# Ledger of designs, part 52: designed miniproteins, single chains, continued (5)

Each design is a single chain, and the fold is of that chain. pLDDT is the mean over its residues in the fold that is shown.

## One batch from the design tools (miniprotein)

Design m17906
Fold by ESMFold2-Fast:
Structure m17906 (fold): chain A 78 residues (1-78)
Amino acid sequence: RTPLKVKEIKKEENSDYKTTTYEVFNAKGEVLLKVTVKEYRDGTVEITIETAEGPITYTGKDFVGGNPIKVLENLAKE
């Protein structure tokens, strides 16, 4: 499988939520995916993956899982 790199390109925080934007790119530096993770104060987590067909958003309250970056890396490898 092709090695992937993840880079944090933007971080924003306010009283209501924290947003972190990541780019997933290949060994050549070509951007494959743009992922935005938005964490709300009430425990809601929203993950938006930008695809060629438009954004796909996953929302979970009281998110129970491993490292979201690792989940995204695994999805990008598949």
Scores: mean pLDDT 66

Design m17907
Fold by ESMFold2-Fast:
Structure m17907 (fold): chain A 69 residues (1-69)
Amino acid sequence: SITPEQLREVARRLFGVLLADRLDEATRAELLARVDAGEFRSVRELAETAAGHVPLADAVAAVRAVAAV
């Protein structure tokens, strides 16, 4: 299980660090704003959102790295 605070930390690392160079500045800023607004409820939602912006293999690898699963 993951707390909302831990999920937000995971999401910030995913979009702000692991995928930062794969996202344009506007998309990265939008995704980080959505993280701060508490819009993400699960690691699955993070993975689905990442896959909408980067190739699936890169999204899966980044989510696995940040979530340690």
Scores: mean pLDDT 79

Design m17908
Fold by ESMFold2-Fast:
Structure m17908 (fold): chain A 67 residues (1-67)
Amino acid sequence: APAFPGLDERPGIKNRPENLRRAGELLTEAGHEPDPEKARALLAEALRLAPDSEGIRRAAAAHEAEL
């Protein structure tokens, strides 16, 4: 892979563990939320906190597909 200095410094790639943890908590809350509108808002917030996390993005897409 091409090594560009600072590519890993992009905010999404360098998301703090706290942001990734919170995004995971929001995904769990969305899965338990009976209101589809509120569930979508939780999914959107999770993606905002961890935009470069493929795992969070895939999980959010799966939850949205079930709404």
Scores: mean pLDDT 69

Design m17909
Fold by ESMFold2-Fast:
Structure m17909 (fold): chain A 66 residues (1-66)
Amino acid sequence: NIEELEKKLIEKGGERMRHILEELRKLLSKSEYEELLKELLKVLEENNGDWTPVGVEAFKKLLELL
């Protein structure tokens, strides 16, 4: 569920995450976007929910692949 994944990511990343997700939604198909959201959530979980600074760096690398 895309809406549920977006909520979880925005709760962790705040307004910056919201803006990033809006841009990604414009570039990706629904299925690609959903897979990316799942991957971002995994990265956050693997870093104990700490998305700054390690998570931010991992996220930037992920965006370079798009």
Scores: mean pLDDT 71

Design m17910
Fold by ESMFold2-Fast:
Structure m17910 (fold): chain A 59 residues (1-59)
Amino acid sequence: GPGHELGTKLAKEKGGAENLSEEELREVARAAGVPEEELLELARKYGAGGGLTLGLGRA
């Protein structure tokens, strides 16, 4: 789908999707000039930023 490649690219730059938190994803998205919400949605679908799941469930 449109935009999912951006999420994968940014995760690779950090050495893996699991190494990214929500705040780090937002920061990297801003630095890359991509929409934060789009990247976060992709990250949740692919399990990137493991802290997102806990925050969403028990925030």
Scores: mean pLDDT 58

Design m17911
Fold by ESMFold2-Fast:
Structure m17911 (fold): chain A 56 residues (1-56)
Amino acid sequence: AREEVERMLAGAAEAASLLPTREAAEAFLRKQAEDLSRAFPELAEYIRERVEEILA
């Protein structure tokens, strides 16, 4: 579960890096985080922190 979520977040971060603006990348990553948190609610806090790290 956690390793799967990390792989999905890493893929999302790579996809986001190909987007033309930071705003588009942030929107994409937030959407991915929301979808993943819905699927893995026990990891929601971890997912939020990882997205913040990616966006920093």
Scores: mean pLDDT 79

Design m17912
Fold by ESMFold2-Fast:
Formats: sequence, structure tokens, C-alpha cells
Structure m17912 (fold): chain A 63 residues (1-63)
Amino acid sequence: EKAEEHEKRGLDAEKKGNYLESARHFIEAARAYKEEQGDLEKAKEYMNRAIEHMKKYFKKQKE
């Protein structure tokens, strides 16, 4: 799948409150932006966004 498809799926999952699914899609988007398009800025942006969603999800579930 293309980076833009993973990005859109991640944003849709985020809008629906599915943070874990959103994080997974953003990780794939970051990988595709880095490896297929060489867009390191977007890769870093979506990877950081995925990490923050994962942290919020697991912190909430563990508290």
C-alpha cells in the first residue's frame, strides 16, 4: 500500500477513536514515506504521532 493510503486510514481510525489501529497505520505510513518517497519529515511526523497514540492507549489501559 502507498504511504498516502496508510495516512488516510490512520486519520480515519483516529477520528473514530481507534488509537491502536491509528498508530499501526501511521507506523506503516511513516515507513512508506521514508522508504518509498524519501520524505523524512513526514516519516518522523507520523512515527511520532503513532508513538503518542500508543503511549496514550497503553497508559490509559494500565491505569
Scores: mean pLDDT 78

Design m17913
Fold by ESMFold2-Fast:
Structure m17913 (fold): chain A 59 residues (1-59)
Amino acid sequence: AAPVTPNDMSVKEAIERLIERAKEGDPAALRALKSILGYTGDELGAPLDPEKVVEEVKK
C-alpha cells in the first residue's frame, strides 16, 4: 500500500463522494464535481487521475 497524505486523501475521497452523489441525482454534488475537475485539469497537475475521473463521470 502506498502512503497517502491527508490532503491527497481528502481530495480523492471528496471526488469519490461527489461522483456517488451525482449518480444519485444530487445537483449540488454535480456542480462541485465539475468545479473540481476544472481545477485538476491544469492548475493542480494530476494528483488524481483527472482523465479517469472524467471517464467515470461520462459513464
Scores: mean pLDDT 56

Design m17914
Fold by ESMFold2-Fast:
Structure m17914 (fold): chain A 75 residues (1-75)
Amino acid sequence: SMEELKEIAKKVKEYFEKTIRELLEQRGLPYTKENIEKIAKEIDEAIRKLKKAFNLPDGEVTISDIKKIIDEALE
């Protein structure tokens, strides 16, 4: 349902916000758009694998949509 998709998007955003901050701190990298984008690409690949595992249709939630959520959360 649409409510379930919204909940997934919210959890994904929370996961990315926390995970990217932790990964940058762990690697000793500054909070720059370049470094955030590099980590976002790594997460994008992980999500691509998860979509395959859960057999999610590409037309419902795209990797581009998830990347936009990441980019918005990291501004």
Scores: mean pLDDT 66

Design m17915
Fold by ESMFold2-Fast:
Structure m17915 (fold): chain A 85 residues (1-85)
Amino acid sequence: SLELILEWIALQLRVIGLEFDVELHRDKLSDETLAKIQELLDKARKYLEEARKYIDQGDWEKARKYLEEAEKYLKEAEELLEAAL
């Protein structure tokens, strides 16, 4: 599915962008908020790795489920960063 491949690319770019924003604003984040954002980013990366594995296997149903999980954790991390700034 081209749609799932493009979604995976988009989520990867969002992770990179959020990691950059976290570094840029590190001095404005509490240790607790930073740790929570990092935990959510680690979960998002793990789910993106699993999604890529299933994309490569042509298992589009599993790929979609892992992409949905990755987006969920990434969105939570993005919302935490925005709330802290």
Scores: mean pLDDT 89

Design m17916
Fold by ESMFold2-Fast:
Structure m17916 (fold): chain A 76 residues (1-76)
Amino acid sequence: SLEEEIEELRKLYKEMMKAVLNNDQEKFDKILEKAKERGFLTDEEVEKLKNAPTKTDQLKILTEVYSKRLLELKKR
């Protein structure tokens, strides 16, 4: 359902933010691959997140992607 998709996206977003804040690169990469598999991230978005020059840039990109994806789901 749409509600289940939104809940999963929110959960993955929170886990990704936590991994960035904890400087846990291994966990972050695992969550990115899961989000990509579920269709919540594109290959280009994964690449941008992995290659972000700073933690601040990484969080900014993550927030922008999350907001975009959440808006797309709510339009269904």
Scores: mean pLDDT 84

Design m17918
Fold by ESMFold2-Fast:
Structure m17918 (fold): chain A 77 residues (1-77)
Amino acid sequence: EEEERRRRERIMKESKVSEESVELAEEIAEELDKALERQKKDLEEELERARETGELSEEEIASLEALKESLEESLRL
């Protein structure tokens, strides 16, 4: 019953990897959400500053606004 022993070994190895993978995926997802939220806040602050100082052109401001909108959509999901 060589097949049963091999199957058991495979399941044990695969089970361990699956558990680690799920844990890692959860950690990555949490870090990613945090990073996206921070990036959105930074971008919002940069936009406010750019509007106040006039450092960026209207085209550049529009591009940053579009980027912020994309980040907002990603965070909403």
Scores: mean pLDDT 71

Design m17919
Fold by ESMFold2-Fast:
Structure m17919 (fold): chain A 59 residues (1-59)
Amino acid sequence: SAEIERLWEELSRANMELIGVAVDRALGLMPEEEARARMEELQKRADEAEARLKELLAK
């Protein structure tokens, strides 16, 4: 369904952005506090999308 496709895209984008923030943090390109706040926000978005996907895919 369109909803499942949208949620998979949202989850994929959040995970890609998390990797980017983690790399920038490791390279010292982003302040620790900014990286932490951004990762918390992105993880929350990923968790919400995953929870919704599990709900929609439940038998």
Scores: mean pLDDT 84

Design m17920
Fold by ESMFold2-Fast:
Structure m17920 (fold): chain A 57 residues (1-57)
Amino acid sequence: GGPAEIEAAAEGARAGALAAGGDERSAQTVYDASLKGKNGEEAEKAGVAALLAAGAG
């Protein structure tokens, strides 16, 4: 997808991290990881991976 789909996936991942009880630093890390995706699907996968890593700490 385009930049808007990547941004939406990144915002969703950030919101999910905060909803799961993460701090703003963890949420920012998840958001930044999602933005490295080339499309919405890759952004979502990167965000999920970062969220799981943040949740494990």
Scores: mean pLDDT 74

Design m17921
Fold by ESMFold2-Fast:
Structure m17921 (fold): chain A 66 residues (1-66)
Amino acid sequence: MAKREKIEEKAKILDEGGRYYVLGLQLEKIDKEKAVEAFREASELYKKAGYDGLAEALEKKAKELE
């Protein structure tokens, strides 16, 4: 309904958030500091898209690696 007009913007945010999430997973084995930054960016993007639970999980992963 009324929020349908924002669906396209949320889709773009989710795509970018997913990109940072995958990047963080790959960097976790190579460079933990950069992985933390990637997870934090993904967390912020997912939070903006309304996926608060996933955003919190990613923030916890970032703090655990730090």
Scores: mean pLDDT 77

Design m17922
Fold by ESMFold2-Fast:
Structure m17922 (fold): chain A 73 residues (1-73)
Amino acid sequence: MATDLAAMDAIGQVVAEEYPALKAAPPEQRPALKQRVIDRATQAGVDAGLPEDEARRMAESTVAAVENDLAAK
């Protein structure tokens, strides 16, 4: 559980730091910003000890949650 907690914290920090930029971006710019955030969050998860596939899945899920919130507005 320690690895999962560290990875969640690291991924969450990256997404939280990038959230204002994602929120402010027009829809046509969001795919590129989304990919950047996913890549950065995935690396943070890997650095915290997750396999890349798990880190990327977690990063994608976290970004998808904020993307759904943005799409609802």
Scores: mean pLDDT 77

Design m17923
Fold by ESMFold2-Fast:
Structure m17923 (fold): chain A 55 residues (1-55)
Amino acid sequence: AAPLTMSPEEAELYERGKKLMDEGVATGDRKTLTRGIGLVLRAIGLALQRDLASL
């Protein structure tokens, strides 16, 4: 599940990343798994930057 405070774009990246991670685990595709992890981390990073900018 996405963190409590995310924009629609950030939430979409998080959900897409999670789906790719699930697919990578299911298929054993390390490239797909790594891509999914990257998208999840990027979504979290963007949400954190937005929250910091709100200070």
Scores: mean pLDDT 77

Design m17924
Fold by ESMFold2-Fast:
Structure m17924 (fold): chain A 61 residues (1-61)
Amino acid sequence: MIELTPEQRKEMLERRKKRLEASLKHIDEILPTLTPEQQANAEESKKVLEEEIKRIDEELK
């Protein structure tokens, strides 16, 4: 039986944060190759991901 301990919860959140950070890096990598309209959409996606990372950081306190 897997019971989420505070330690396991932190590990899960840290892994989620790493995945979100990887997604941000990927968006930054392709950003220069996009049209201005696509860049605007990508920047909005970045903001959403950054906000999610911020929430995870708040939970890791």
Scores: mean pLDDT 79

Design m17925
Fold by ESMFold2-Fast:
Structure m17925 (fold): chain A 80 residues (1-80)
Amino acid sequence: SSGDIALEALDYAIEKLSDPFVQDLLRQLRDYVRAETDEETHRLVLRYLKNLLKVLSRYRPDYKKETDEVLSYLEELEKK
């Protein structure tokens, strides 16, 4: 389900992205996914997460490698 993919991707992102502000934002998104059971909401969270990761990859070169690894992991989860 989109919710399962979102939770797996968010957990991986929290582990890989060491910035405390980014981690706090990701934890808030994770709590939102857990609170809302609607599939459309889960798809929107996945889209927002993907866009956030793309922005971080472009504008935060200090952890571009980690951000790109999270993006790749999310894309692999979406294929399965």
Scores: mean pLDDT 83

Design m17926
Fold by ESMFold2-Fast:
Structure m17926 (fold): chain A 91 residues (1-91)
Amino acid sequence: MITNKEDLEAEILLALAAMYLALGKRSKDPEVQAELFRKAVELAEEAYKKSTNPKLRDEAIRILEEAARVAKSHGLDDVAEEIQKRLEELK
């Protein structure tokens, strides 16, 4: 449950990250898809840094891992590697 301002802000960022990830999965333009995945990752990283709540941090990592996997499955190997490196910096 949301207990402070930082956790609330992190939940909003995670919701936005999930929306950008979903839009990226539906995009047919590789350039647009790459930018949507990068935006999702940026928002998830911001959420991870704002909250010390383990559940919210785990959710942020989940979004990063999913974005990397989906990017790779769509042939965006450079984007997938970029996301994987960012994920390693958070762990």
Scores: mean pLDDT 84

Design m17927
Fold by ESMFold2-Fast:
Structure m17927 (fold): chain A 55 residues (1-55)
Amino acid sequence: GKKYRVTEDTLAAGAEVVQLKKGDIVEVLSEKDGLAEVIYKGKRLLVDASKLEEI
Protein backbone atom coordinates (compact mmCIF):
# COMPACT_ATOMS: atom_id res chain seq x y z
CA GLY A 1 0.00 0.00 0.00
CA LYS A 2 0.88 3.71 -0.06
CA LYS A 3 2.20 5.76 2.87
CA TYR A 4 -0.34 8.09 4.51
CA ARG A 5 -0.06 10.57 7.39
CA VAL A 6 -2.61 10.79 10.22
CA THR A 7 -4.02 14.36 10.11
CA GLU A 8 -5.56 14.41 13.62
CA ASP A 9 -5.61 12.16 16.69
CA THR A 10 -7.99 9.25 16.13
CA LEU A 11 -8.80 5.72 17.27
CA ALA A 12 -8.14 2.71 15.04
CA ALA A 13 -9.52 -0.77 15.67
CA GLY A 14 -8.18 -4.24 14.92
CA ALA A 15 -7.47 -7.04 17.40
CA GLU A 16 -7.09 -4.12 19.86
CA VAL A 17 -8.02 -0.42 19.86
CA VAL A 18 -5.00 1.77 19.08
CA GLN A 19 -4.74 5.56 19.39
CA LEU A 20 -3.14 7.08 16.28
CA LYS A 21 -1.66 10.55 16.78
CA LYS A 22 -1.42 13.43 14.34
CA GLY A 23 1.73 12.93 12.26
CA ASP A 24 1.84 9.11 12.57
CA ILE A 25 2.60 7.23 9.35
CA VAL A 26 0.47 4.29 8.22
CA GLU A 27 0.45 2.09 5.13
CA VAL A 28 -2.98 1.94 3.45
CA LEU A 29 -3.88 -1.49 2.05
CA SER A 30 -7.47 -0.67 0.98
CA GLU A 31 -10.19 1.97 1.42
CA LYS A 32 -13.96 1.39 1.20
CA ASP A 33 -16.98 3.38 2.42
CA GLY A 34 -14.83 5.89 4.34
CA LEU A 35 -12.83 3.21 6.19
CA ALA A 36 -9.16 2.53 5.49
CA GLU A 37 -7.48 -0.78 6.26
CA VAL A 38 -3.95 0.11 7.38
CA ILE A 39 -0.75 -1.36 8.74
CA TYR A 40 0.69 0.57 11.72
CA LYS A 41 3.81 -0.83 13.42
CA GLY A 42 2.93 -4.34 12.18
CA LYS A 43 -0.72 -4.13 13.30
CA ARG A 44 -3.65 -4.39 10.86
CA LEU A 45 -6.23 -1.75 11.80
CA LEU A 46 -9.36 0.00 10.47
CA VAL A 47 -9.42 3.78 10.69
CA ASP A 48 -11.56 6.66 9.39
CA ALA A 49 -10.14 7.45 5.94
CA SER A 50 -10.96 11.18 6.40
CA LYS A 51 -8.20 11.30 9.08
CA LEU A 52 -5.50 10.30 6.55
CA GLU A 53 -3.57 12.18 3.84
CA GLU A 54 -1.32 10.59 1.20
CA ILE A 55 2.40 11.42 1.42
Scores: mean pLDDT 85

Design m17928
Fold by ESMFold2-Fast:
Structure m17928 (fold): chain A 69 residues (1-69)
Amino acid sequence: KEEVEKIIEEAKEYLADFLLSTNPELKREDILEALEKQDPKEIIARYLALKDPSLNREEALEKAEEILK
């Protein structure tokens, strides 16, 4: 349970940092708010795919679902 929450937080932080690096006009708070409204599965899948580009979208989503269960 705590492991899942930690992964989601790490995924949000990583994605926010990535999005800020490509769009410096955005505010970190706005990015984190937008991510809060996304499905946690999609957030984790995007995070996994960014860390390991060899994962395809379906594989990343499957791993994200396993983490959330």
Scores: mean pLDDT 78

Design m17929
Fold by ESMFold2-Fast:
Structure m17929 (fold): chain A 97 residues (1-97)
Amino acid sequence: SLLEEGNKLYEQGKYDEALKKYEEAIAKDPNNAEAWNNLGNVYAAMGKLEEAIEYYKKAIELDPNYAEAWKNLGYVLESLGKDEEAKEYFEKAKEIE
């Protein structure tokens, strides 16, 4: 699948190629929460933290029980020095897991 192809490219550090696969997956299915979360992972890896936050929030909007997306949003907020906000997202992730 496009998502699996994107994941392999991401694991290889081929972020631009992974990005294209995840964007193609989203174009095919805009409600695929995993594709939005993985798009966020690429942007976070590239240091584009504000864009990563928007994509993780989209994943959570589509699937509020997606614990990994809540946790990823927490990590990005912590990287931005927003420790109190990060804590709330980590607590939500633990509640779901």
Scores: mean pLDDT 89

Design m17932
Fold by ESMFold2-Fast:
Structure m17932 (fold): chain A 64 residues (1-64)
Amino acid sequence: GADIKEILRLIGRILRLIGEILDLELIIKNDPNLSEEEREKLEKKIKELEEELKKKMEELKSIK
C-alpha cells in the first residue's frame, strides 16, 4: 500500500523507544550509586517513554 514507508517508520520508532526504555531500566538495576533524585528522574523518563510507546502503537494499529 501507499502507507508502507510510514508503517515502517512507525515500527522503527517503536523499536527505538523499546530500546531506550530497556537501556534506562538496566542503568537503574546496575548502577548502585544512583541518588534518590537521579533514580526518580530516570523512572520519570521511563514513564514518559512508555506513554509515547503506547501512543505510537495505537497509531500503528489505526493505519493497519
Scores: mean pLDDT 83

Design m17933
Fold by ESMFold2-Fast:
Structure m17933 (fold): chain A 73 residues (1-73)
Amino acid sequence: MENLEKGREAYKKGDYEKAVKYFEQAVAEHPEDSPEAIEAYRLLAEVYKKLGDEEKALEWYQRAHDAEVRRRR
């Protein structure tokens, strides 16, 4: 939870590289299909979209979608 909050704060301040680091740590600290990991995947996609890396943004959106599908099944 703390790394998600720190990542969101960095994102709000425009520190996208720091936001990526915190969200990647949040992913590492939680199971792949957890609500926390899924939120971190979405936030990573938004950060990469802001950085202009559309391919990485799509990859993280896809990971969030796949994790949500697995979680619901």
Scores: mean pLDDT 81

Design m17934
Fold by ESMFold2-Fast:
Structure m17934 (fold): chain A 56 residues (1-56)
Amino acid sequence: SAIETAEAAVRTVGDFLGVEKEKTEEVIKKAVEMLKKGEALADAVRKAANELQKIA
């Protein structure tokens, strides 16, 4: 599903950037909420990656 794909992608980015798992999970929750509101998968993942870069 789009949700599972986004969760996997965002988790991979968080791990790559060395972001704490708890912070990565918060960003995943936000990305999933955006998908449920009809945002495109690519846009939700891009916004999540940008958020993780700010945290890192």
Scores: mean pLDDT 82

Design m17935
Fold by ESMFold2-Fast:
Structure m17935 (fold): chain A 79 residues (1-79)
Amino acid sequence: MEQKKALEELLKKEPEDAKLWAGLGLEYFKLGDLEKAKEYYKKALELDPENKDAWAYLGEVYEELGDEKKAQEYYEKAK
C-alpha cells in the first residue's frame, strides 16, 4: 500500500520516468487490480518501448485476464 503511494508521489516529480510507471503497474498487479496494472504498464511502454520487463508484465496481466493470445504477443515483445 505505502509503496504505491510513494511511487505516485515520485511520478509528480518525474512524470517521464517509465520505471516509476512500471513500478506502479507492478504494485497494482500485486493487489489484483489488473485493469490499473495494464494501464500503468502501457504508460511505461509509451515512454520507454524498450522496457522488456514492462512487456513481460503486460503478458502476465493478460494471462490473469484469460487472454492467452494477447499474453503471447506481449511475451514476444519482451525478447
Scores: mean pLDDT 77

Design m17936
Fold by ESMFold2-Fast:
Structure m17936 (fold): chain A 60 residues (1-60)
Amino acid sequence: AVEGADGALEKAKQAAEKGDIRTATNYSVAAALLAVATGDPEVVERVREKQKEIDEIIKK
């Protein structure tokens, strides 16, 4: 289900905002793997957009 990828992205974003780069990276990677596993190109595209937002937070 889509929930797994979205849940992982939310945790990645929260970790990034707290400066926990390792946890943020781990959840971001998990979200990407879960998105690919759904076989839905819309889910993959949405996860890629959210990963860019997380990367911007990390680079801040």
Scores: mean pLDDT 77

Design m17937
Fold by ESMFold2-Fast:
Structure m17937 (fold): chain A 56 residues (1-56)
Amino acid sequence: SDGLEALKLADELLSDPSLTPEQKQRVVQIMLDYVRGRLSPEEALRLLKELRKERE
């Protein structure tokens, strides 16, 4: 499910030493908005995938 994929991707990104503190704060904000119902599972996953691509 998109929600489970979002949680797994967020954990991967937060554990990645190549991400900046600012990028990690964005991951936390996306997940907080998701768990509070401000983002759909699909939207949270999309935003996390976009952030992952920004590191390349």
Scores: mean pLDDT 83

Design m17938
Fold by ESMFold2-Fast:
Structure m17938 (fold): chain A 79 residues (1-79)
Amino acid sequence: MLEKAQLADKVARVVREELLKLGIDPETARRAAMAVSLLVLEDPHPTLEQIVEALLKVPGVDEETARRIAEAVQKVLDE
């Protein structure tokens, strides 16, 4: 099993890469990746809604983008 810190790092990478593919700027992508990685460090099994809420607190991330990223993160966590 991946240790909690390793899982958080993997999730942070996925969030950053997916946001960059959507044309979101690198600073916003970095902040979003940090927000989701901190959520995973607190609970390795966050719900889709908790991930969306964490992403929506990042300026520059809209609800549609947050849901797409949350779905990508959930696929990683469901392994």
Scores: mean pLDDT 81

Design m17939
Fold by ESMFold2-Fast:
Structure m17939 (fold): chain A 60 residues (1-60)
Amino acid sequence: EEFLEKGKEAYEKGDYETAIRYYAQALVADPSNEEARELLAEVLEKMGYPGIAEQVRALP
């Protein structure tokens, strides 16, 4: 929710470190949050880790 919104703002500004932090926090608060998982995977792909991104998307 709130963490997800802040993560999106950071991502739009190119602050990938802050985006990862907020997306990870959203996922810790709600592990079933598919949107947070997908956004985290997207940031990882953008940073050059597509294999790790696929692993993140596969998490329950």
Scores: mean pLDDT 78

Design m17940
Fold by ESMFold2-Fast:
Structure m17940 (fold): chain A 58 residues (1-58)
Amino acid sequence: TAVALLESMGVPRALAEELARRVAERGSLTDAELRELAKKYGVSVRVVRSAVELIRAL
């Protein structure tokens, strides 16, 4: 699953599940959403953006 793959890459499970849900609902996230989630989960915006791209590629 996308969530399990993201966890293996160091993305927190809660963030991976949130990203998978949002991508399934809307197909993409805005830059503002990426920044908000990065701050909330203590990761870089780059990590969140890469995770979204990975989910969309699966």
Scores: mean pLDDT 81

Design m17941
Fold by ESMFold2-Fast:
Parts: structure tokens; C-alpha cells; sequence
Structure m17941 (fold): chain A 59 residues (1-59)
């Protein structure tokens, strides 16, 4: 799966957790432009970033 491969390639460290929190807040605020920008900063698409957030909540 492209999502699983993206997660495996990105070592989601303590620093990346803050970016994920900011991205989730941007989505909540309806600021999808900022959410997409934050996802790109992590080397992910917005859809991939959403899946990473979902996977982290299940762990």
C-alpha cells in the first residue's frame, strides 16, 4: 500500500508529532490549504497524512 510505504519511509520522530498536531488542527479549522502545506513539509500528500494520523491513534 502506498500509505504503508510512506509511513515506513518516514521516521515519525518527536518533531513530526508537532507537525501532525498542527495539521489536525488545520483540518478542524477547515484550513485545508495549511493542512496540505504541512503534509508536504513531511513529504506526504494530505490523504497520506490523514492515514498517518489515523494509524497513530490506533497505536
Amino acid sequence: SPVVEAVARHDLSQVDEKLLDELEKAIKDGNYEEAERLAKQMGLTLEQAKKVIELRKKL
Scores: mean pLDDT 69

Design m17942
Fold by ESMFold2-Fast:
Structure m17942 (fold): chain A 60 residues (1-60)
Amino acid sequence: DIEEKLEIMLKRAETAGPKALVLGAKKLFGEEAAKVAEKAIKEGKSYEEVVELIRKKAEE
């Protein structure tokens, strides 16, 4: 479930850019995950690194 959501989010970001990653995080994991994604992207982290941060937040 979590892994499938993360894969969908990553694929959308790869085709539609970092805004799609933030929107995907918000829709699939909620506002807190969207904030984590937005901060990480602003800090220059890769899409893969952002996905890992969201995974950790969702699995805690």
Scores: mean pLDDT 79

Design m17943
Fold by ESMFold2-Fast:
Parts: structure tokens; sequence; C-alpha cells
Structure m17943 (fold): chain A 59 residues (1-59)
């Protein structure tokens, strides 16, 4: 849902990844809602895993 995408984007913003929030915002103009939701979930998972392991984010 749009609300879930907005929530995931807000979590990315809180983690300091405004560039990923902007990328997802642009993706919402081009891709289906379901595709954007999947992208947002995968990106947030990668960000959180990178922070947990203390490694740089590779996207």
Amino acid sequence: SDEEIDRLMEELRKLGHEELVEWLRQARETFSRDAVLKMARLVLEQVREAEKEGRPLSL
C-alpha cells in the first residue's frame, strides 16, 4: 500500500539515506506500487544489514 511505502521511506530517511528515499520517490512515477514496495523492502533490509555488520552499503 501507499502507506507502507511511505513508512519504509521514512525509516530509510531516519537512517540517513535521503538519496534512497529520492530514488524510491522517482521509482513510484515509473513502476507499479507492488514493484516499488518490493524495492523499498529490499533496500531497507540491505541498509539495516550493512549497519548491523558495520560495513558500507553496496547497491
Scores: mean pLDDT 79

Design m17944
Fold by ESMFold2-Fast:
Structure m17944 (fold): chain A 91 residues (1-91)
Amino acid sequence: MEEKAKKALELLEEADRLTEEAAEAYKAGKYEEAVKKLEEAKKKVEEVLKDEEAVEALAEKLGTSPETVRKGLELAIESLEKKKAEAEAKL
């Protein structure tokens, strides 16, 4: 359980890093690279969301409900999709 929460946090940290790298690529006019990094970030968030045990473990570690964690992850995916669409529009 605690280990599963840590693995989920690592995936979310990687997604955050990829999102930051995508923003830098976008600023540099490297739109294809930005799209690729945003897609990779989205896949990592989706991996956590699809794992019910990971969602429950995160909720317990953060002192919140699994519903709150799921909603947060869904909003993160929507944000990443919007950013990806903005970068794709530049291609």
Scores: mean pLDDT 86

Design m17945
Fold by ESMFold2-Fast:
Structure m17945 (fold): chain A 64 residues (1-64)
Amino acid sequence: SEALRARAEELLARGREALAAGDYTTAAKHFQQAAVLATIAGDEALRAEAAAGSREAGAKGGTA
């Protein structure tokens, strides 16, 4: 569970980096993967952050 949480945190950080760079497709993929791993790890707060990042990437990238 700790290993999955750490990996989810890493993917969340990579998603945020891609979002800052304007790479919304890559950001969305990293956030989606982070949300899945956070869910498996039972980390509701981390899952919520990843879901919020995915929504922001989708909105800015025109993904509906």
Scores: mean pLDDT 83

